# Designed miniproteins, single chains, continued (5): the designs that were tried, part 7

Each design is a single chain, and the fold is of that chain. pLDDT is the mean over its residues in the fold that is shown.

## One batch from the design tools (miniprotein)

Design m16213
Fold by ESMFold2-Fast:
Structure m16213 (fold): chain A 93 residues (1-93)
Amino acid sequence: MKKKEIAKKILQAAIDYVREAAENPEKFSAEEVYHFLELAYEQIKEYLTPEQKERLERAIERVKASLGATPEQQREAFREVIEELEKVLKEIE
């Protein structure tokens, strides 16, 4: 498997995980979502452009900032990181 194909699979897994967490807030904590996103980002960051890194780091930081926020604010942070992950996935190929 090509290294970019692995990055695409990790991005898709991250999108699926955050989407599942947004739909099932009783099953997933925002802290678990944040830690999963950090681990996924570390696995793919070498395949990203500087602009893509900045956008994803900003979106992930917003999820981190939402850890003590309302459920509505947490869902908004999840929506934004999903949008950025989807954009990066489309840009990679």
Scores: mean pLDDT 82

Design m16214
Fold by ESMFold2-Fast:
Structure m16214 (fold): chain A 86 residues (1-86)
Amino acid sequence: MEARAAELQARGRAAIAEGDAERAREVGREQARFAGETDPDLLEGAGLLGELLARRAATDQPTPEDREIEERLRELALRLQERAAA
């Protein structure tokens, strides 16, 4: 599994550095799955975080689209907290 972990880390860093939001989102989800995560909200959150990081690397300041992703991440975090408290 070492080669897969190194490949995912390299792909994630490259996607973020290149501002490739779509690739960063997919790699974020793959990294979470590789770490053993199966919760759909956590997988979605990992993807959205990667997407946001790639978008921020490509921009000098936050765009409305970046804020939309931040809002989606906040909603997912709240749902996860509510489920954990149940």
Scores: mean pLDDT 78

Design m16215
Fold by ESMFold2-Fast:
Structure m16215 (fold): chain A 64 residues (1-64)
Amino acid sequence: MPTEEEILALLEILRELDTDGDGRVSTKDAGKKMKELGFDAESIVKYFDTDGDGYLNIDDLGVR
């Protein structure tokens, strides 16, 4: 399970990368940014991409 620090970092990354305002960000783009910041992007992305559709939803992070 990702830590609160990792979840907050991911939320900020998704908000920054969501240029279309649709609340969805590609796991490739989010994972690349997380890895650049020194986080374990693969484990975090797999944890939140439960549907396996290759996208992360901002609303699914910590609000469910």
Scores: mean pLDDT 71

Design m16216
Fold by ESMFold2-Fast:
Structure m16216 (fold): chain A 74 residues (1-74)
Amino acid sequence: MTFEEIKEKVLELVRLFSESAVARGWSREQILDLARRVVDFVIREAEESGIKLSEEEKKELYEEALRVAEEIHD
């Protein structure tokens, strides 16, 4: 699995969960927290699979995930 594949997986999961959370009336803060938890989970799975992500790659995943979550809430 490449970083690009990991990023696509994160963004797809964040979009899906954020849309569900908005439909359930979750606050912006709750949706952003959910996005961070999704990133944490995917990073952990990647590392357990022997994939090493750089600090820059991890930062990019959080920034992109939070952007998607904010766009869906608005």
Scores: mean pLDDT 84

Design m16217
Fold by ESMFold2-Fast:
Structure m16217 (fold): chain A 80 residues (1-80)
Amino acid sequence: SSMIQQKLQEFEQEVNEKIQELLERLKNGEISAVEFGELLALYRVELAEKLNLYSEEMLELLKKIEDELQKKIEQELEKI
């Protein structure tokens, strides 16, 4: 259980950092909204592959993290 919690926290941190990186690039005009969506979609494919390597319980927890991060992305994009 502690190992699962640690891996979920590491996963959440990794995803949050990547999304924040992409959002900063979008805000700076380094990438377009279309390019942001494309890069995020590519990263989500990588995440889905990681999710498929975990138990069903862990997959459900990781889906919650993904949903929360999607909401955070949408909120941050509204501020741009």
Scores: mean pLDDT 71

Design m16218
Fold by ESMFold2-Fast:
Formats: C-alpha cells, structure tokens, sequence
Structure m16218 (fold): chain A 96 residues (1-96)
C-alpha cells in the first residue's frame, strides 16, 4: 500500500538524519579542521539522501485520503530530526 511504502521511506530517512546528527555532533566536538570537513561532507550526503526520501514519502502521503497517526507521527519526527541536522550543519559551517 502507499501507506506502507511511505512508512518504509520515512524510517530510512529518519535513520539517515539520525546518523547525520551523530556525525555533525562528532565534528562540532572535534578540534581537527580536517576531520570536521570530512565529517561535514559525509553528513551532507546523508542529509541529501534523507531529503530525497522525505520528498518521495510526502508525494505518496498526498495520495492518501486519511493518513494514519503512525505515518503522521513518523513524518513529524523525521522532519524534526532533519531540522536538527540542518541547524548543526549551519553551526559547523560558521566555525570552519
């Protein structure tokens, strides 16, 4: 179903966004500019992949008349996690 496909896309996007947050936090705690740049590049690839999956999930959700609470909650959680990653990326770019 479209619901199951959207849930699978959002679960993958959330995992990617969570990994990006982890890498960005490691970069922000590092005193090594080379390591910070390498972790930033890896996190940006994960962010781009997460954004693409969220976009595909939203397209599927737009075709569902009554999306489940589980789907709405997962979308919200995934977008919040991605938002945190984007803020952390912005902070890292200011200090590089």
Amino acid sequence: SKEKEALELLKEAKKLAEEAVKLLMEALKSEDKKKQKELLEKAEELIDRAQELIKKAKELISKIENPSKELKDLLLETEITLGIALIMRGVLKLIL
Scores: mean pLDDT 91

Design m16219
Fold by ESMFold2-Fast:
Structure m16219 (fold): chain A 80 residues (1-80)
Amino acid sequence: MEHLEKAIEALEKKDYETAIKYAEEALADPRVRAVRDHLAAARVLLKELKQAVEAGDEEMAEKVAKQLKIELRRIKELLE
């Protein structure tokens, strides 16, 4: 999934605005519904990342981005 890969790369670069954009597009893909527990976790983390970025909370953004990256990688592995 191109959007999923781009979201992960943006998170690694700490480009959170780009990561949020591609993560939203990736999580909207119907294929991701098959991994509903990881989808639910990723959606919560994406919302928390948006809030941290808007608040200028770099520490929270980094912590949430790390967790979101793990969940997005897990979704990628499960979708092959």
Scores: mean pLDDT 83

Design m16220
Fold by ESMFold2-Fast:
Structure m16220 (fold): chain A 77 residues (1-77)
Amino acid sequence: MVFTLTTLDGKEVTFESPEEALRFIIKEALASNGDVAKQIAIALRAIGLILEKELLGKEITQEELQELLDEIKELNK
């Protein structure tokens, strides 16, 4: 299964796994120009999705990944 996300630059990027997409989101959050506490909060939510998948078998959705990226876009305003 493939995940396609719209980046901060308005470009589409495609990931082969949800773990790869979440790693990208964590890096983008920590590299943003926003409030450090909000950056950490977004990164922790991304880690939480990985833990829910690994411990509870819950699928990570395209929508959840895009919502995290959209929160990072708001930090750069």
Scores: mean pLDDT 76

Design m16221
Fold by ESMFold2-Fast:
Structure m16221 (fold): chain A 77 residues (1-77)
Amino acid sequence: SLMDRIEEMASTLPKSVQVKARGILSLLSYGKLTAAELAEILDISQSTASRILTLLKELRPDEIEYDKKTNTYSVKK
């Protein structure tokens, strides 16, 4: 399921960011968002959101997409 995939992806990140990573992945499951929008919704810094997105792209490069035209991230699923 999507929830099982979110948990699996988040669990591969450092424990300190797993809750934030689950939040990011859950929001991205609904559509495309910028790092700034994710940071605002989750009340975290843009640097934290960008760092987590970078880690997710490194671990799951075929599942996290970035659209340069809109500066948005999305999950393939």
Scores: mean pLDDT 82

Design m16222
Fold by ESMFold2-Fast:
Structure m16222 (fold): chain A 81 residues (1-81)
Amino acid sequence: MSGEELAIESLKEAVKTLSKEELEEALKKWVEIASKHFSKEDVAKLNELFKKLIDAAINNEPEEVIRKILEELLKLIEKAR
């Protein structure tokens, strides 16, 4: 399996064990960390994409949908460096 397939599968497993409140709390911590390394605009975009990724995984969206969101997230991280 590709690393991307393993990452998507691991994310789906993780979101099944966490409540929406716990996921939102983790997202807040991520935003605090990201704000030290990325611009305010990039942090807002990363936060939006990360929320989309979590919601897609919770709603059991097709792998292609999750993959597209993950690609956008990775592209933004590379660009924001």
Scores: mean pLDDT 65

Design m16223
Fold by ESMFold2-Fast:
Order: structure tokens, then sequence, then C-alpha cells
Structure m16223 (fold): chain A 66 residues (1-66)
């Protein structure tokens, strides 16, 4: 529920994945100004298969594990 709502907000294009650009835009909305390298580091923490994007299942699993 909460994870799905957060994912829908991040996935502005409805592609079913979160890109680096979408993650950066979201963090800027939260008042967090990060460099491209810092965003890449965060993205890699969620991207378990190295695809370069975060899937809905990866995002949900990360929140459920915390």
Amino acid sequence: AAADAAFARLDRDGSGTITKEELKAYLEEQGVELSDEEVDRILKMFDKDGSGTITRDEFRAALAAG
C-alpha cells in the first residue's frame, strides 16, 4: 500500500521502473540536493541485478526488508 503509492509517485511516466532521473527529481522535491554520483550510489543499493533501474518488486522488497 504505502510502497505502491511511493512507487507510483516516483514512476511519473508509468513505465513500471524508476530511472536515475526520476529518483533525482524525487530527492530534490524532498529538499535533498545530491550529485549524479550520489544518486547512482543510491540506485545501485536497490538495483540487485545491475540493470540500472529499480523495478516495483525491488522497491517493495527493500521496504519490506526494513
Scores: mean pLDDT 71

Design m16224
Fold by ESMFold2-Fast:
Structure m16224 (fold): chain A 81 residues (1-81)
Amino acid sequence: MVEPPSLDFSLSFKLEAASEENEKRIQALLEQAREAGIDVKEENGVYHLSGRAASIQTFTDLVEKMFAEASKTTVVSMENN
């Protein structure tokens, strides 16, 4: 009953790190996202993240941290349904 958990989110982005250390931190954050129940896929340097509404706060926090580690960020697609 009650359909509030019908909301899903997805984000596709590309990150360019200034150094190998920033790349490692980004990879660690992606692993934390997987552990938090967020689906993470990579295709040709583009990361595709998706999850349920229950994970949106964790998703937002991790994405913000990943973007802070990048010298360049390109958002390919963003959806919140």
Scores: mean pLDDT 73

Design m16225
Fold by ESMFold2-Fast:
Structure m16225 (fold): chain A 75 residues (1-75)
Amino acid sequence: SSMLDVYKSLISDLHSEIQNLDKQLETAVSNNDTSKVSDLETQLSNTRTSLDFLEDELRRLEDELRREEERRLRS
């Protein structure tokens, strides 16, 4: 698979992880489990940071590959 496919797969996995963590957080809040809420908020923050990094990297990679392909086709 291409590097783009790898990044897209990782981003998709992180989105799924965030959805799972959000669901767990709603349950923990409903149960008044303050320790679990804190842990899940930390995990969500870390996962979101990783997602933002990968989305930025994917955008840069897509832009670089598009420019490279345009140069190749027009040379």
Scores: mean pLDDT 87

Design m16226
Fold by ESMFold2-Fast:
Structure m16226 (fold): chain A 69 residues (1-69)
Amino acid sequence: GDEAARRVAELAARHLGEMAGLSPEQTERFREMILAGRSVEEIAKELGISPETVRAALDRALAEYNAAL
């Protein structure tokens, strides 16, 4: 549901912020883009980071979310 999507987006933003050293504003923009269903490639281009880093952050978020259930 919406709450699960929001939780995963929050976790992904946290992991990406740690991995890429994003500002709070960039981290919030990333969260918004994930919730809007933007592609990994679009997110990476807008934030100026690699698509691989975006994928790694999402993979970590999904693993953490699933482990907590």
Scores: mean pLDDT 81

Design m16227
Fold by ESMFold2-Fast:
Structure m16227 (fold): chain A 89 residues (1-89)
Amino acid sequence: PDEAIAKVKKALENTNDPEKQVNLLNLLRLLELAKQGFLSPELAARLADFVLNSNIDELAELGRRIIDIARGLSKEELEEALARLLEER
């Protein structure tokens, strides 16, 4: 996930929209947690691959959806919801 983390950090540097910045920061936090083993290895790899194949707008949209679904969910519920989001794309 180091390349995916670097890509999101670069997107943050090149984005002047505060709303997109908040969404990208939430995606960056999830990628850092994935690197620390918070997500299953399969889901962490899928998330990193999605990030590497996405543009800035797609990354911001993923971050927004992560914020919405993460509220009040357990780790298992978050992983299930994230897996579904990654399949939709």
Scores: mean pLDDT 77

Design m16228
Fold by ESMFold2-Fast:
Structure m16228 (fold): chain A 102 residues (1-102)
Amino acid sequence: KEELLKTLEWAAEVLREAAKAVATRDVERLRELLEEVREKLEETENPEQREVLERVARLIEEAIEAVPKPVPVQVAAALRLIGEAIDYELKAEELRREIEEE
């Protein structure tokens, strides 16, 4: 549970940074974040943690494709990343409560 919590918290942080990169059309930053996620995924054996990291990688790949698109598509991509980050933050908060109360 504690390792999954750290993965969820890290995923949320990565997605928030990715959203900022999309907003500023910083493709290089998105590629750096994607490489960090892929490296962590290669070192991760836990299937629940791998599922989170694989989803984050896909979201960043989609964001990279959205960067050169018209403003409405770019904004939608950034908002999607923020929404996914909030979902992971909420899951992390729930898991943190479970750890503290057990």
Scores: mean pLDDT 86

Design m16229
Fold by ESMFold2-Fast:
Structure m16229 (fold): chain A 55 residues (1-55)
Amino acid sequence: SREELIDQLVAELEAASKEGKLAEKLHQIREEFGPEVTQLVQDRILARMKAAMAG
């Protein structure tokens, strides 16, 4: 499903971020899946970060 794809891409992006390859991975996602999917992945990560910061 689309939700499963986004969850997988979020995990891959988090792994890439730990390697200092965040920008490269975001570019790859946009090229393979398009801007809509890329935005959904970014929104998911931002929501997770916001929740963690809020407690």
Scores: mean pLDDT 82

Design m16230
Fold by ESMFold2-Fast:
Structure m16230 (fold): chain A 92 residues (1-92)
Amino acid sequence: MIFLVDASKPENLDAALFYVQLAVKEAAERGYEVVLVASPTGKPHPDVVEAARYWAEKYGLEFIDAGTMEEALARLKELEAQGIKAAVIFEV
């Protein structure tokens, strides 16, 4: 499962943080065990990373800062091979 959040501009950040919370909650409710955060540059906004980590801990999911989308997809394949359900939050 992939969630898209727009943190491309400072004015979008509050909405992005709200959608990160929603994405982690949705993943938890659907029985996902791991949440990864990725961005096109491999450097997601620090507040997006911290929000994802905070909500993952609160809902009982493991958090992984995956860097780029390519790195996140590689980690997804590894986790799926182990039978682990993982979701990606992709910051644009």
Scores: mean pLDDT 84

Design m16231
Fold by ESMFold2-Fast:
Structure m16231 (fold): chain A 74 residues (1-74)
Amino acid sequence: RKLSQEEQVEAFVEMLRALAEGLLTERGLSADQVVAAVEAMYRHYLKQNPDLSEEARRLLEERVRELIEEIRAR
């Protein structure tokens, strides 16, 4: 493992934010559609990383929740 789990979570969330911004700006996808895409990627990440620590899982959950709220505010 080259990065800490917290660092990996932060990199993943940054990628999700970039993806969400692209989806919102490219063709005016609705906030609900973009939220659904973010949630699907979040669930996939959890399945691919079953050994995430409690701290890393909590960080991921909080950061994804913040991103979803940002998207819904548009």
Scores: mean pLDDT 81

Design m16232
Fold by ESMFold2-Fast:
Structure m16232 (fold): chain A 87 residues (1-87)
Amino acid sequence: SSAELEFKKTVAELLSEELAEEVLKAVRNILKYLKEAKKTLSDAEVERLKAMLLSLFGHELREVVSEEKAQKIVAALSKLLDEVIAS
């Protein structure tokens, strides 16, 4: 997808190869969880889950990268989660 390609490109441009692999693995798990949760949750609950996942991911990412890099990666993840929710 366009959002998935944008996310992978953003991660590859901003992070070391080792950290990029860890981030991509974490996001793969987030996407798997969101796809399963979407089957049983209301639209409002899915929106709240998206906000919570972005908050938790952003918090962990900020422990190891600059604010500027974290903001760009979180924004790209937000677009990717929106695409998954819309599908």
Scores: mean pLDDT 88

Design m16233
Fold by ESMFold2-Fast:
Structure m16233 (fold): chain A 94 residues (1-94)
Amino acid sequence: MEKEREELVRELAELLLELGRLLRERLAELAAPERDEERLAALEAEIREVWARILELGQQIESNEAAPALLEAAAALEPAVAAWAEERKRRAAA
């Protein structure tokens, strides 16, 4: 159990780093004067796929809070993650 959980937590951390990278690329594209809408759509699709994997891994380590807690920690270090986390909270509340 412990070794398996450590491996899942490591994979979860790697996915959160990838999410941060994708969110930075999305913010850069949104801030561009001439946005590439095709690239934005591709980035949004990839972000959704990565987030779905994060949620799946969070459930496997028997903690629905593990992924949100790590996302909040990542948000403290990366503004793009912070902005996206707030957007997700607003959508969940609606």
Scores: mean pLDDT 70

Design m16234
Fold by ESMFold2-Fast:
Structure m16234 (fold): chain A 83 residues (1-83)
Amino acid sequence: MPVSPESARRALEHLEQALRALEKGDVERAKEHLEQALRASDAPDVIRPIVDEAIRAAEKGDLERAKRLVRAMGELIERLSQG
């Protein structure tokens, strides 16, 4: 399902903030930003499983896996916003 460019931009901004929080080891802040990205998305059902997996990885201390999932989600949102 295509998403609006404005919705995609807001979701991507929250994902970028989540990545910065993960790089600092701030799991609490990363979870907040991931939840905000989900709320900003026009396709929440598509990204929710990836958000849930990223939060789970971050809570387990697997910050590298969490960052990889956030980047993959960003790529997916960008593709959905283009068609």
Scores: mean pLDDT 80

Design m16235
Fold by ESMFold2-Fast:
Structure m16235 (fold): chain A 82 residues (1-82)
Amino acid sequence: MSRRLQESLEIAREIGREFAERLDKAEEEGKEIAKEILKEKPVVTEEEIEEVREELIKKGVDVAAIMTVTTILKKKLEEEKK
């Protein structure tokens, strides 16, 4: 194999690992944000969840972290509706 082909394969593997690590970090960040919100308010309404999402977008928080936050808050809201 040419040196260039070996280099490209190694770069592709490294990019895959970095992508997975970024997603894991964003998800953990989202869990921590949701945990802090739930400390102040055990259940958040659907309107409040949308407000939180908009605030996090304005702050430039990672989309994966924002999705994690909204998912956790929505699940808590669904549990409360029972």
Scores: mean pLDDT 76

Design m16236
Fold by ESMFold2-Fast:
Structure m16236 (fold): chain A 100 residues (1-100)
Amino acid sequence: MSAGEKMIELLEEGMKSLPPEVKEVVERMIAELRAHPDDEEVQLAVVLAGLLWLQSHPETPREAYELLLELAQILEEEAKDPAVRREARLLAEQVRRLLA
């Protein structure tokens, strides 16, 4: 399974327990990933967009931050492009700081 496919599966499962406002964001993320299934730059951009959204919405439940962290970790571990893996690691570190 590709990084993109793992990210989509995680988002589809994770969204079941999230508030409606967060579900709308996750649905847009899934749509973007499905439109660009092998584009690791798009996958990275989706994680970055999620981080920026969470930084603007500090009232968001912890579960949404944990979901975003897992997405970044999938890219860090599974992305074929070493530059994408490196950027995903930095995004994961930023999400961990928001969870601390």
Scores: mean pLDDT 87

Design m16237
Fold by ESMFold2-Fast:
Structure m16237 (fold): chain A 80 residues (1-80)
Amino acid sequence: SEEEEMEKLLKDAKNVVDLLLNTKEVSDEEKKEFQEILQQLENAKTLKEAKLLWQRFMAKVFDLGLKYNVEIPLPEFTNG
């Protein structure tokens, strides 16, 4: 269901943010940016909005992982 997909995206995003918050190499400004995207994702009212925010989130996570050589587990989309 849409609700289950949104819950899964939010759970995966929270897990990634928790990992980033525990990563000493990541700057406070970058940590704040991820927390802001997570807050927007928590306030998303539709799956379409959540997926767009999730795509932006994943792009930032991937870029950050490459920048700091940190192995960040990227969760997969749960639909289709």
Scores: mean pLDDT 74

Design m16238
Fold by ESMFold2-Fast:
Structure m16238 (fold): chain A 58 residues (1-58)
Amino acid sequence: SSLQRELEELQRRVDALSAALRRHTENGSLSDDEIQQMQAYLDTLQQRVNELQSQLQE
């Protein structure tokens, strides 16, 4: 199904961005502002994932 495929793609994107953000935070390669922007974007993607999961859960 298209919803299942979109959910899987979004989840992979969230996981990849979360891992990248964690590495950048540990390495100190990003400013606090950049980290906040990436965190806000991750939160937006996570909201979409949660909505799609709700639709698939009945």
Scores: mean pLDDT 80

Design m16239
Fold by ESMFold2-Fast:
Structure m16239 (fold): chain A 75 residues (1-75)
Amino acid sequence: TRFGRENVERALAALRAANDPDAVMTGEEMLARMPDGEGTMAAAVLSGAGVDPAARMTAGEALALLERALETGEA
């Protein structure tokens, strides 16, 4: 799925603000802490990157995956 770069960048900023980069949690738990709308975009990008939303990871690891997905195939 293709997303607007600005929307993905906003989702990344919201994820950073809502979560400690070293906190280990599922993608679903991270997304639940984001403002309305931003979580939907982040969830779609994580899914596109092949990340299981139930997989436990640090917010920093999730951010790295989102940034990689943003660079891959985005206009």
Scores: mean pLDDT 61

Design m16240
Fold by ESMFold2-Fast:
Structure m16240 (fold): chain A 81 residues (1-81)
Amino acid sequence: MEEAEKLKEKGIELFEKSLKAMREGNVKESKELMSKSSELYQESLKIAKSTGDEEYVKKLRQEMDDRVMEAVARMLNEQAR
């Protein structure tokens, strides 16, 4: 499932870039990057689901959620004004 994992990693990278753009006041770029990140996550899950491996789909979804939450927590800590 290399394709699904690559899409997951790209989605996470774009999400982190969206948070950085938001921090820099570039709201338009942040929204665009966040939209692209969401699209990559959905594509990754569709590929994983197409394999019929329910355990893999659960693991992939959990990994996405965990890493997204970690990125958000990190951003909030760094942006305490």
Scores: mean pLDDT 79

Design m16241
Fold by ESMFold2-Fast:
Structure m16241 (fold): chain A 68 residues (1-68)
Amino acid sequence: MKDVFEDEELQKIARELLTPVAKKNPEAANHAVYLVVERAEENNGKMTLEEFKAVVEKAVAEAEKKYG
């Protein structure tokens, strides 16, 4: 497991998935970040690469549905 807040690969995945959302709708991007942080905190800040990517993708979809 990797530290969600410190791991460079997880941060790169977050940037790749969240940057397009932030450019289109900053409010949706902020909500997606909030959802990712909440899930990471529930898991003591630790996730696998696959778990983190799935969490970010789900957070983006929920945020775009709410603010798009």
Scores: mean pLDDT 81

Design m16242
Fold by ESMFold2-Fast:
Structure m16242 (fold): chain A 62 residues (1-62)
Amino acid sequence: MKKVQEAVGRANRALMEALRLNDSKTVDEIIKIMNEAIEKDPDNAKLLEEAAKKSEELLRKS
């Protein structure tokens, strides 16, 4: 549970930064990645951590 919350927190920080940059494409991609991970297994900390990492990578490349 705590690791899941940490991963969601990381993804939310990336989402907030994308919103600050007015990068709607990155925002949409982050939401899509996180929703796909949650839909597959909402309690899978590893899957959510991978989704958070991809969200951070998208932010850095934008």
Scores: mean pLDDT 77

Design m16243
Fold by ESMFold2-Fast:
Structure m16243 (fold): chain A 58 residues (1-58)
Amino acid sequence: KAVAVATKDLSDELPDMIPLKKGDVVEGEAYEDYVEGVNVKTGKKGKVPMEYVEVKAE
C-alpha cells in the first residue's frame, strides 16, 4: 500500500476529493495523477491530487 503526506491544504469543495491539512496522512493506493485512500486524521475516503501530497513507500 501507499502512504502519502499532505504538503499543502486542500478544500473540501471538490466532490471527489478528500479535504487535507498540511501534514495529514493518506493511506491507500497511488496512481499517476492522484492517491485514492483514507485521510487517517479525518477518516474520509476519496481522491487526492498528486500535487497536494508526497507519496512514500511503505
Scores: mean pLDDT 75

Design m16244
Fold by ESMFold2-Fast:
Structure m16244 (fold): chain A 85 residues (1-85)
Amino acid sequence: MSPLQRLIEELVEEGLREYDEIYDKLLEEAKKNNRVMSGTLIRILSLNESLKRMEERARELGLSDEQIDELVERFTQRFFDRVYG
């Protein structure tokens, strides 16, 4: 694996862990505030926030727009395989 591919894989793994943390936090906040939220809505909100943070980290590390597109694609594939596959 190239150094770039390794970095992308590491960022994907970090993003997936952050998704889990955001999901758990949103679920806890919903329960605490007696908010009726579907699991699907919590997943969508968690996914959007984790993607945003992952893209910001990638930009800070100096990845190009094309490399960030590859990162988002790999994250999305891993996420959908885990949640829907």
Scores: mean pLDDT 82

Design m16245
Fold by ESMFold2-Fast:
Structure m16245 (fold): chain A 73 residues (1-73)
Amino acid sequence: DKVLEALAKEFGIDYEELKRLLKENPDEAVRRIAEKLGVGPDIARALLNGDVQAAEALYKAGLISKEVYEAAK
């Protein structure tokens, strides 16, 4: 998952740990990413699911890197 890998790298989180958390407790993974970005859980969940429009909105707001946005495409 390119978006998860890019997000893990950007936030300094272990990719395998983030992937495990999404599998075992997806609501907690969404909550942690939402807190890191300073956004609501709905847009964080959309980003984690590879929603390009959510990634574009967050990138234009300056909340994620271009690398994360490109990974969502």
Scores: mean pLDDT 81

Design m16246
Fold by ESMFold2-Fast:
Structure m16246 (fold): chain A 95 residues (1-95)
Amino acid sequence: MSRTRADVLRSTLTSLIDDGDYKTAARAAELAVRLSRESDPYVAAVALRQLGIAYYKLGDKDKAIKYYEESRELALEAGDEELARESEELIEKVK
């Protein structure tokens, strides 16, 4: 269930980012983080990564790094080393 939810969320947020609707993507990701942070660290980590991408596209590099770092921490907590590595790579690209 959580992986299917995360896949749908990632796909939806990626589509919004690809369409250039970064503000809607950021709002949707923020809502997803609030709903999942305590109950599903994996879904929260995915939402935080997409939130970071949205802020990077909006030109807010500092917020992008912050959300990528939070995504990495929750991904490690969820046991998803691949998602944690992806977030780390995004941090290095925006520095």
Scores: mean pLDDT 82

Design m16247
Fold by ESMFold2-Fast:
Structure m16247 (fold): chain A 82 residues (1-82)
Amino acid sequence: MNNEDVKIAIEALKLIKEGKTVEAGELLAKNKKALELLQEIVQMIVDGKSKEEIINELLKKYPEIERSLLEELIDLLLEILK
């Protein structure tokens, strides 16, 4: 997991928000790490974890990832899910 995987996940969520769900699905199908990251975040949200708890857990597991990219990813995902 690296910053490129996070950027791909962000792009997929932006496509979903634009109604381009097929394009988003194809992007995630080709980028399994980005899909796995989204699944991990969704599970943490379902488990009742806060945005700050999710960011802190992911940064502990993947310290090379930029916090600002995780914040953008989680904000987009929360907007789509709620």
Scores: mean pLDDT 86

Design m16248
Fold by ESMFold2-Fast:
Structure m16248 (fold): chain A 64 residues (1-64)
Amino acid sequence: SAVLERIARHELMTKFGLSEEEAEALLRLAREGASVEELARQLMKRGMSPEDARRVARGLVAAV
Protein backbone atom coordinates (compact mmCIF):
# COMPACT_ATOMS: atom_id res chain seq x y z
CA SER A 1 0.00 0.00 0.00
CA ALA A 2 1.41 3.36 -1.08
CA VAL A 3 -0.33 5.03 1.90
CA LEU A 4 1.13 2.55 4.43
CA GLU A 5 4.60 2.90 2.85
CA ARG A 6 4.35 6.72 3.17
CA ILE A 7 3.32 6.41 6.84
CA ALA A 8 6.15 3.94 7.55
CA ARG A 9 8.72 6.23 5.85
CA HIS A 10 7.50 9.22 7.89
CA GLU A 11 7.64 7.28 11.20
CA LEU A 12 11.17 5.99 10.49
CA MET A 13 12.32 9.59 9.92
CA THR A 14 10.41 11.33 12.75
CA LYS A 15 10.48 8.73 15.56
CA PHE A 16 13.80 6.98 14.85
CA GLY A 17 15.89 9.70 13.18
CA LEU A 18 16.53 7.92 9.88
CA SER A 19 17.13 9.95 6.73
CA GLU A 20 14.61 9.81 3.85
CA GLU A 21 17.18 7.81 1.84
CA GLU A 22 17.67 5.29 4.70
CA ALA A 23 13.89 4.87 5.15
CA GLU A 24 13.39 4.36 1.38
CA ALA A 25 16.24 1.80 1.30
CA LEU A 26 14.49 -0.24 4.03
CA LEU A 27 11.14 -0.09 2.19
CA ARG A 28 12.92 -1.21 -1.00
CA LEU A 29 14.43 -4.21 0.87
CA ALA A 30 10.95 -5.10 2.18
CA ARG A 31 9.48 -4.87 -1.36
CA GLU A 32 12.32 -7.18 -2.57
CA GLY A 33 11.20 -9.82 -0.03
CA ALA A 34 13.59 -9.20 2.87
CA SER A 35 12.58 -11.09 6.02
CA VAL A 36 11.61 -9.45 9.33
CA GLU A 37 14.98 -10.68 10.68
CA GLU A 38 16.97 -9.06 7.84
CA LEU A 39 15.11 -5.72 8.20
CA ALA A 40 15.50 -5.81 12.01
CA ARG A 41 19.27 -6.37 11.56
CA GLN A 42 19.53 -3.25 9.36
CA LEU A 43 17.51 -1.21 11.89
CA MET A 44 19.74 -2.39 14.77
CA LYS A 45 22.84 -1.31 12.79
CA ARG A 46 21.27 2.19 12.78
CA GLY A 47 21.02 2.20 16.60
CA MET A 48 17.51 0.84 17.15
CA SER A 49 16.96 -1.57 20.04
CA PRO A 50 16.26 -5.25 19.14
CA GLU A 51 12.65 -4.96 20.45
CA ASP A 52 11.89 -1.78 18.47
CA ALA A 53 13.71 -3.14 15.38
CA ARG A 54 11.57 -6.31 15.31
CA ARG A 55 8.33 -4.30 15.80
CA VAL A 56 9.24 -1.80 13.06
CA ALA A 57 10.43 -4.58 10.69
CA ARG A 58 7.04 -6.33 11.00
CA GLY A 59 5.35 -3.03 10.14
CA LEU A 60 7.55 -2.59 7.05
CA VAL A 61 6.70 -6.09 5.76
CA ALA A 62 2.97 -5.40 6.36
CA ALA A 63 3.20 -2.02 4.53
CA VAL A 64 4.48 -3.55 1.27
Scores: mean pLDDT 82

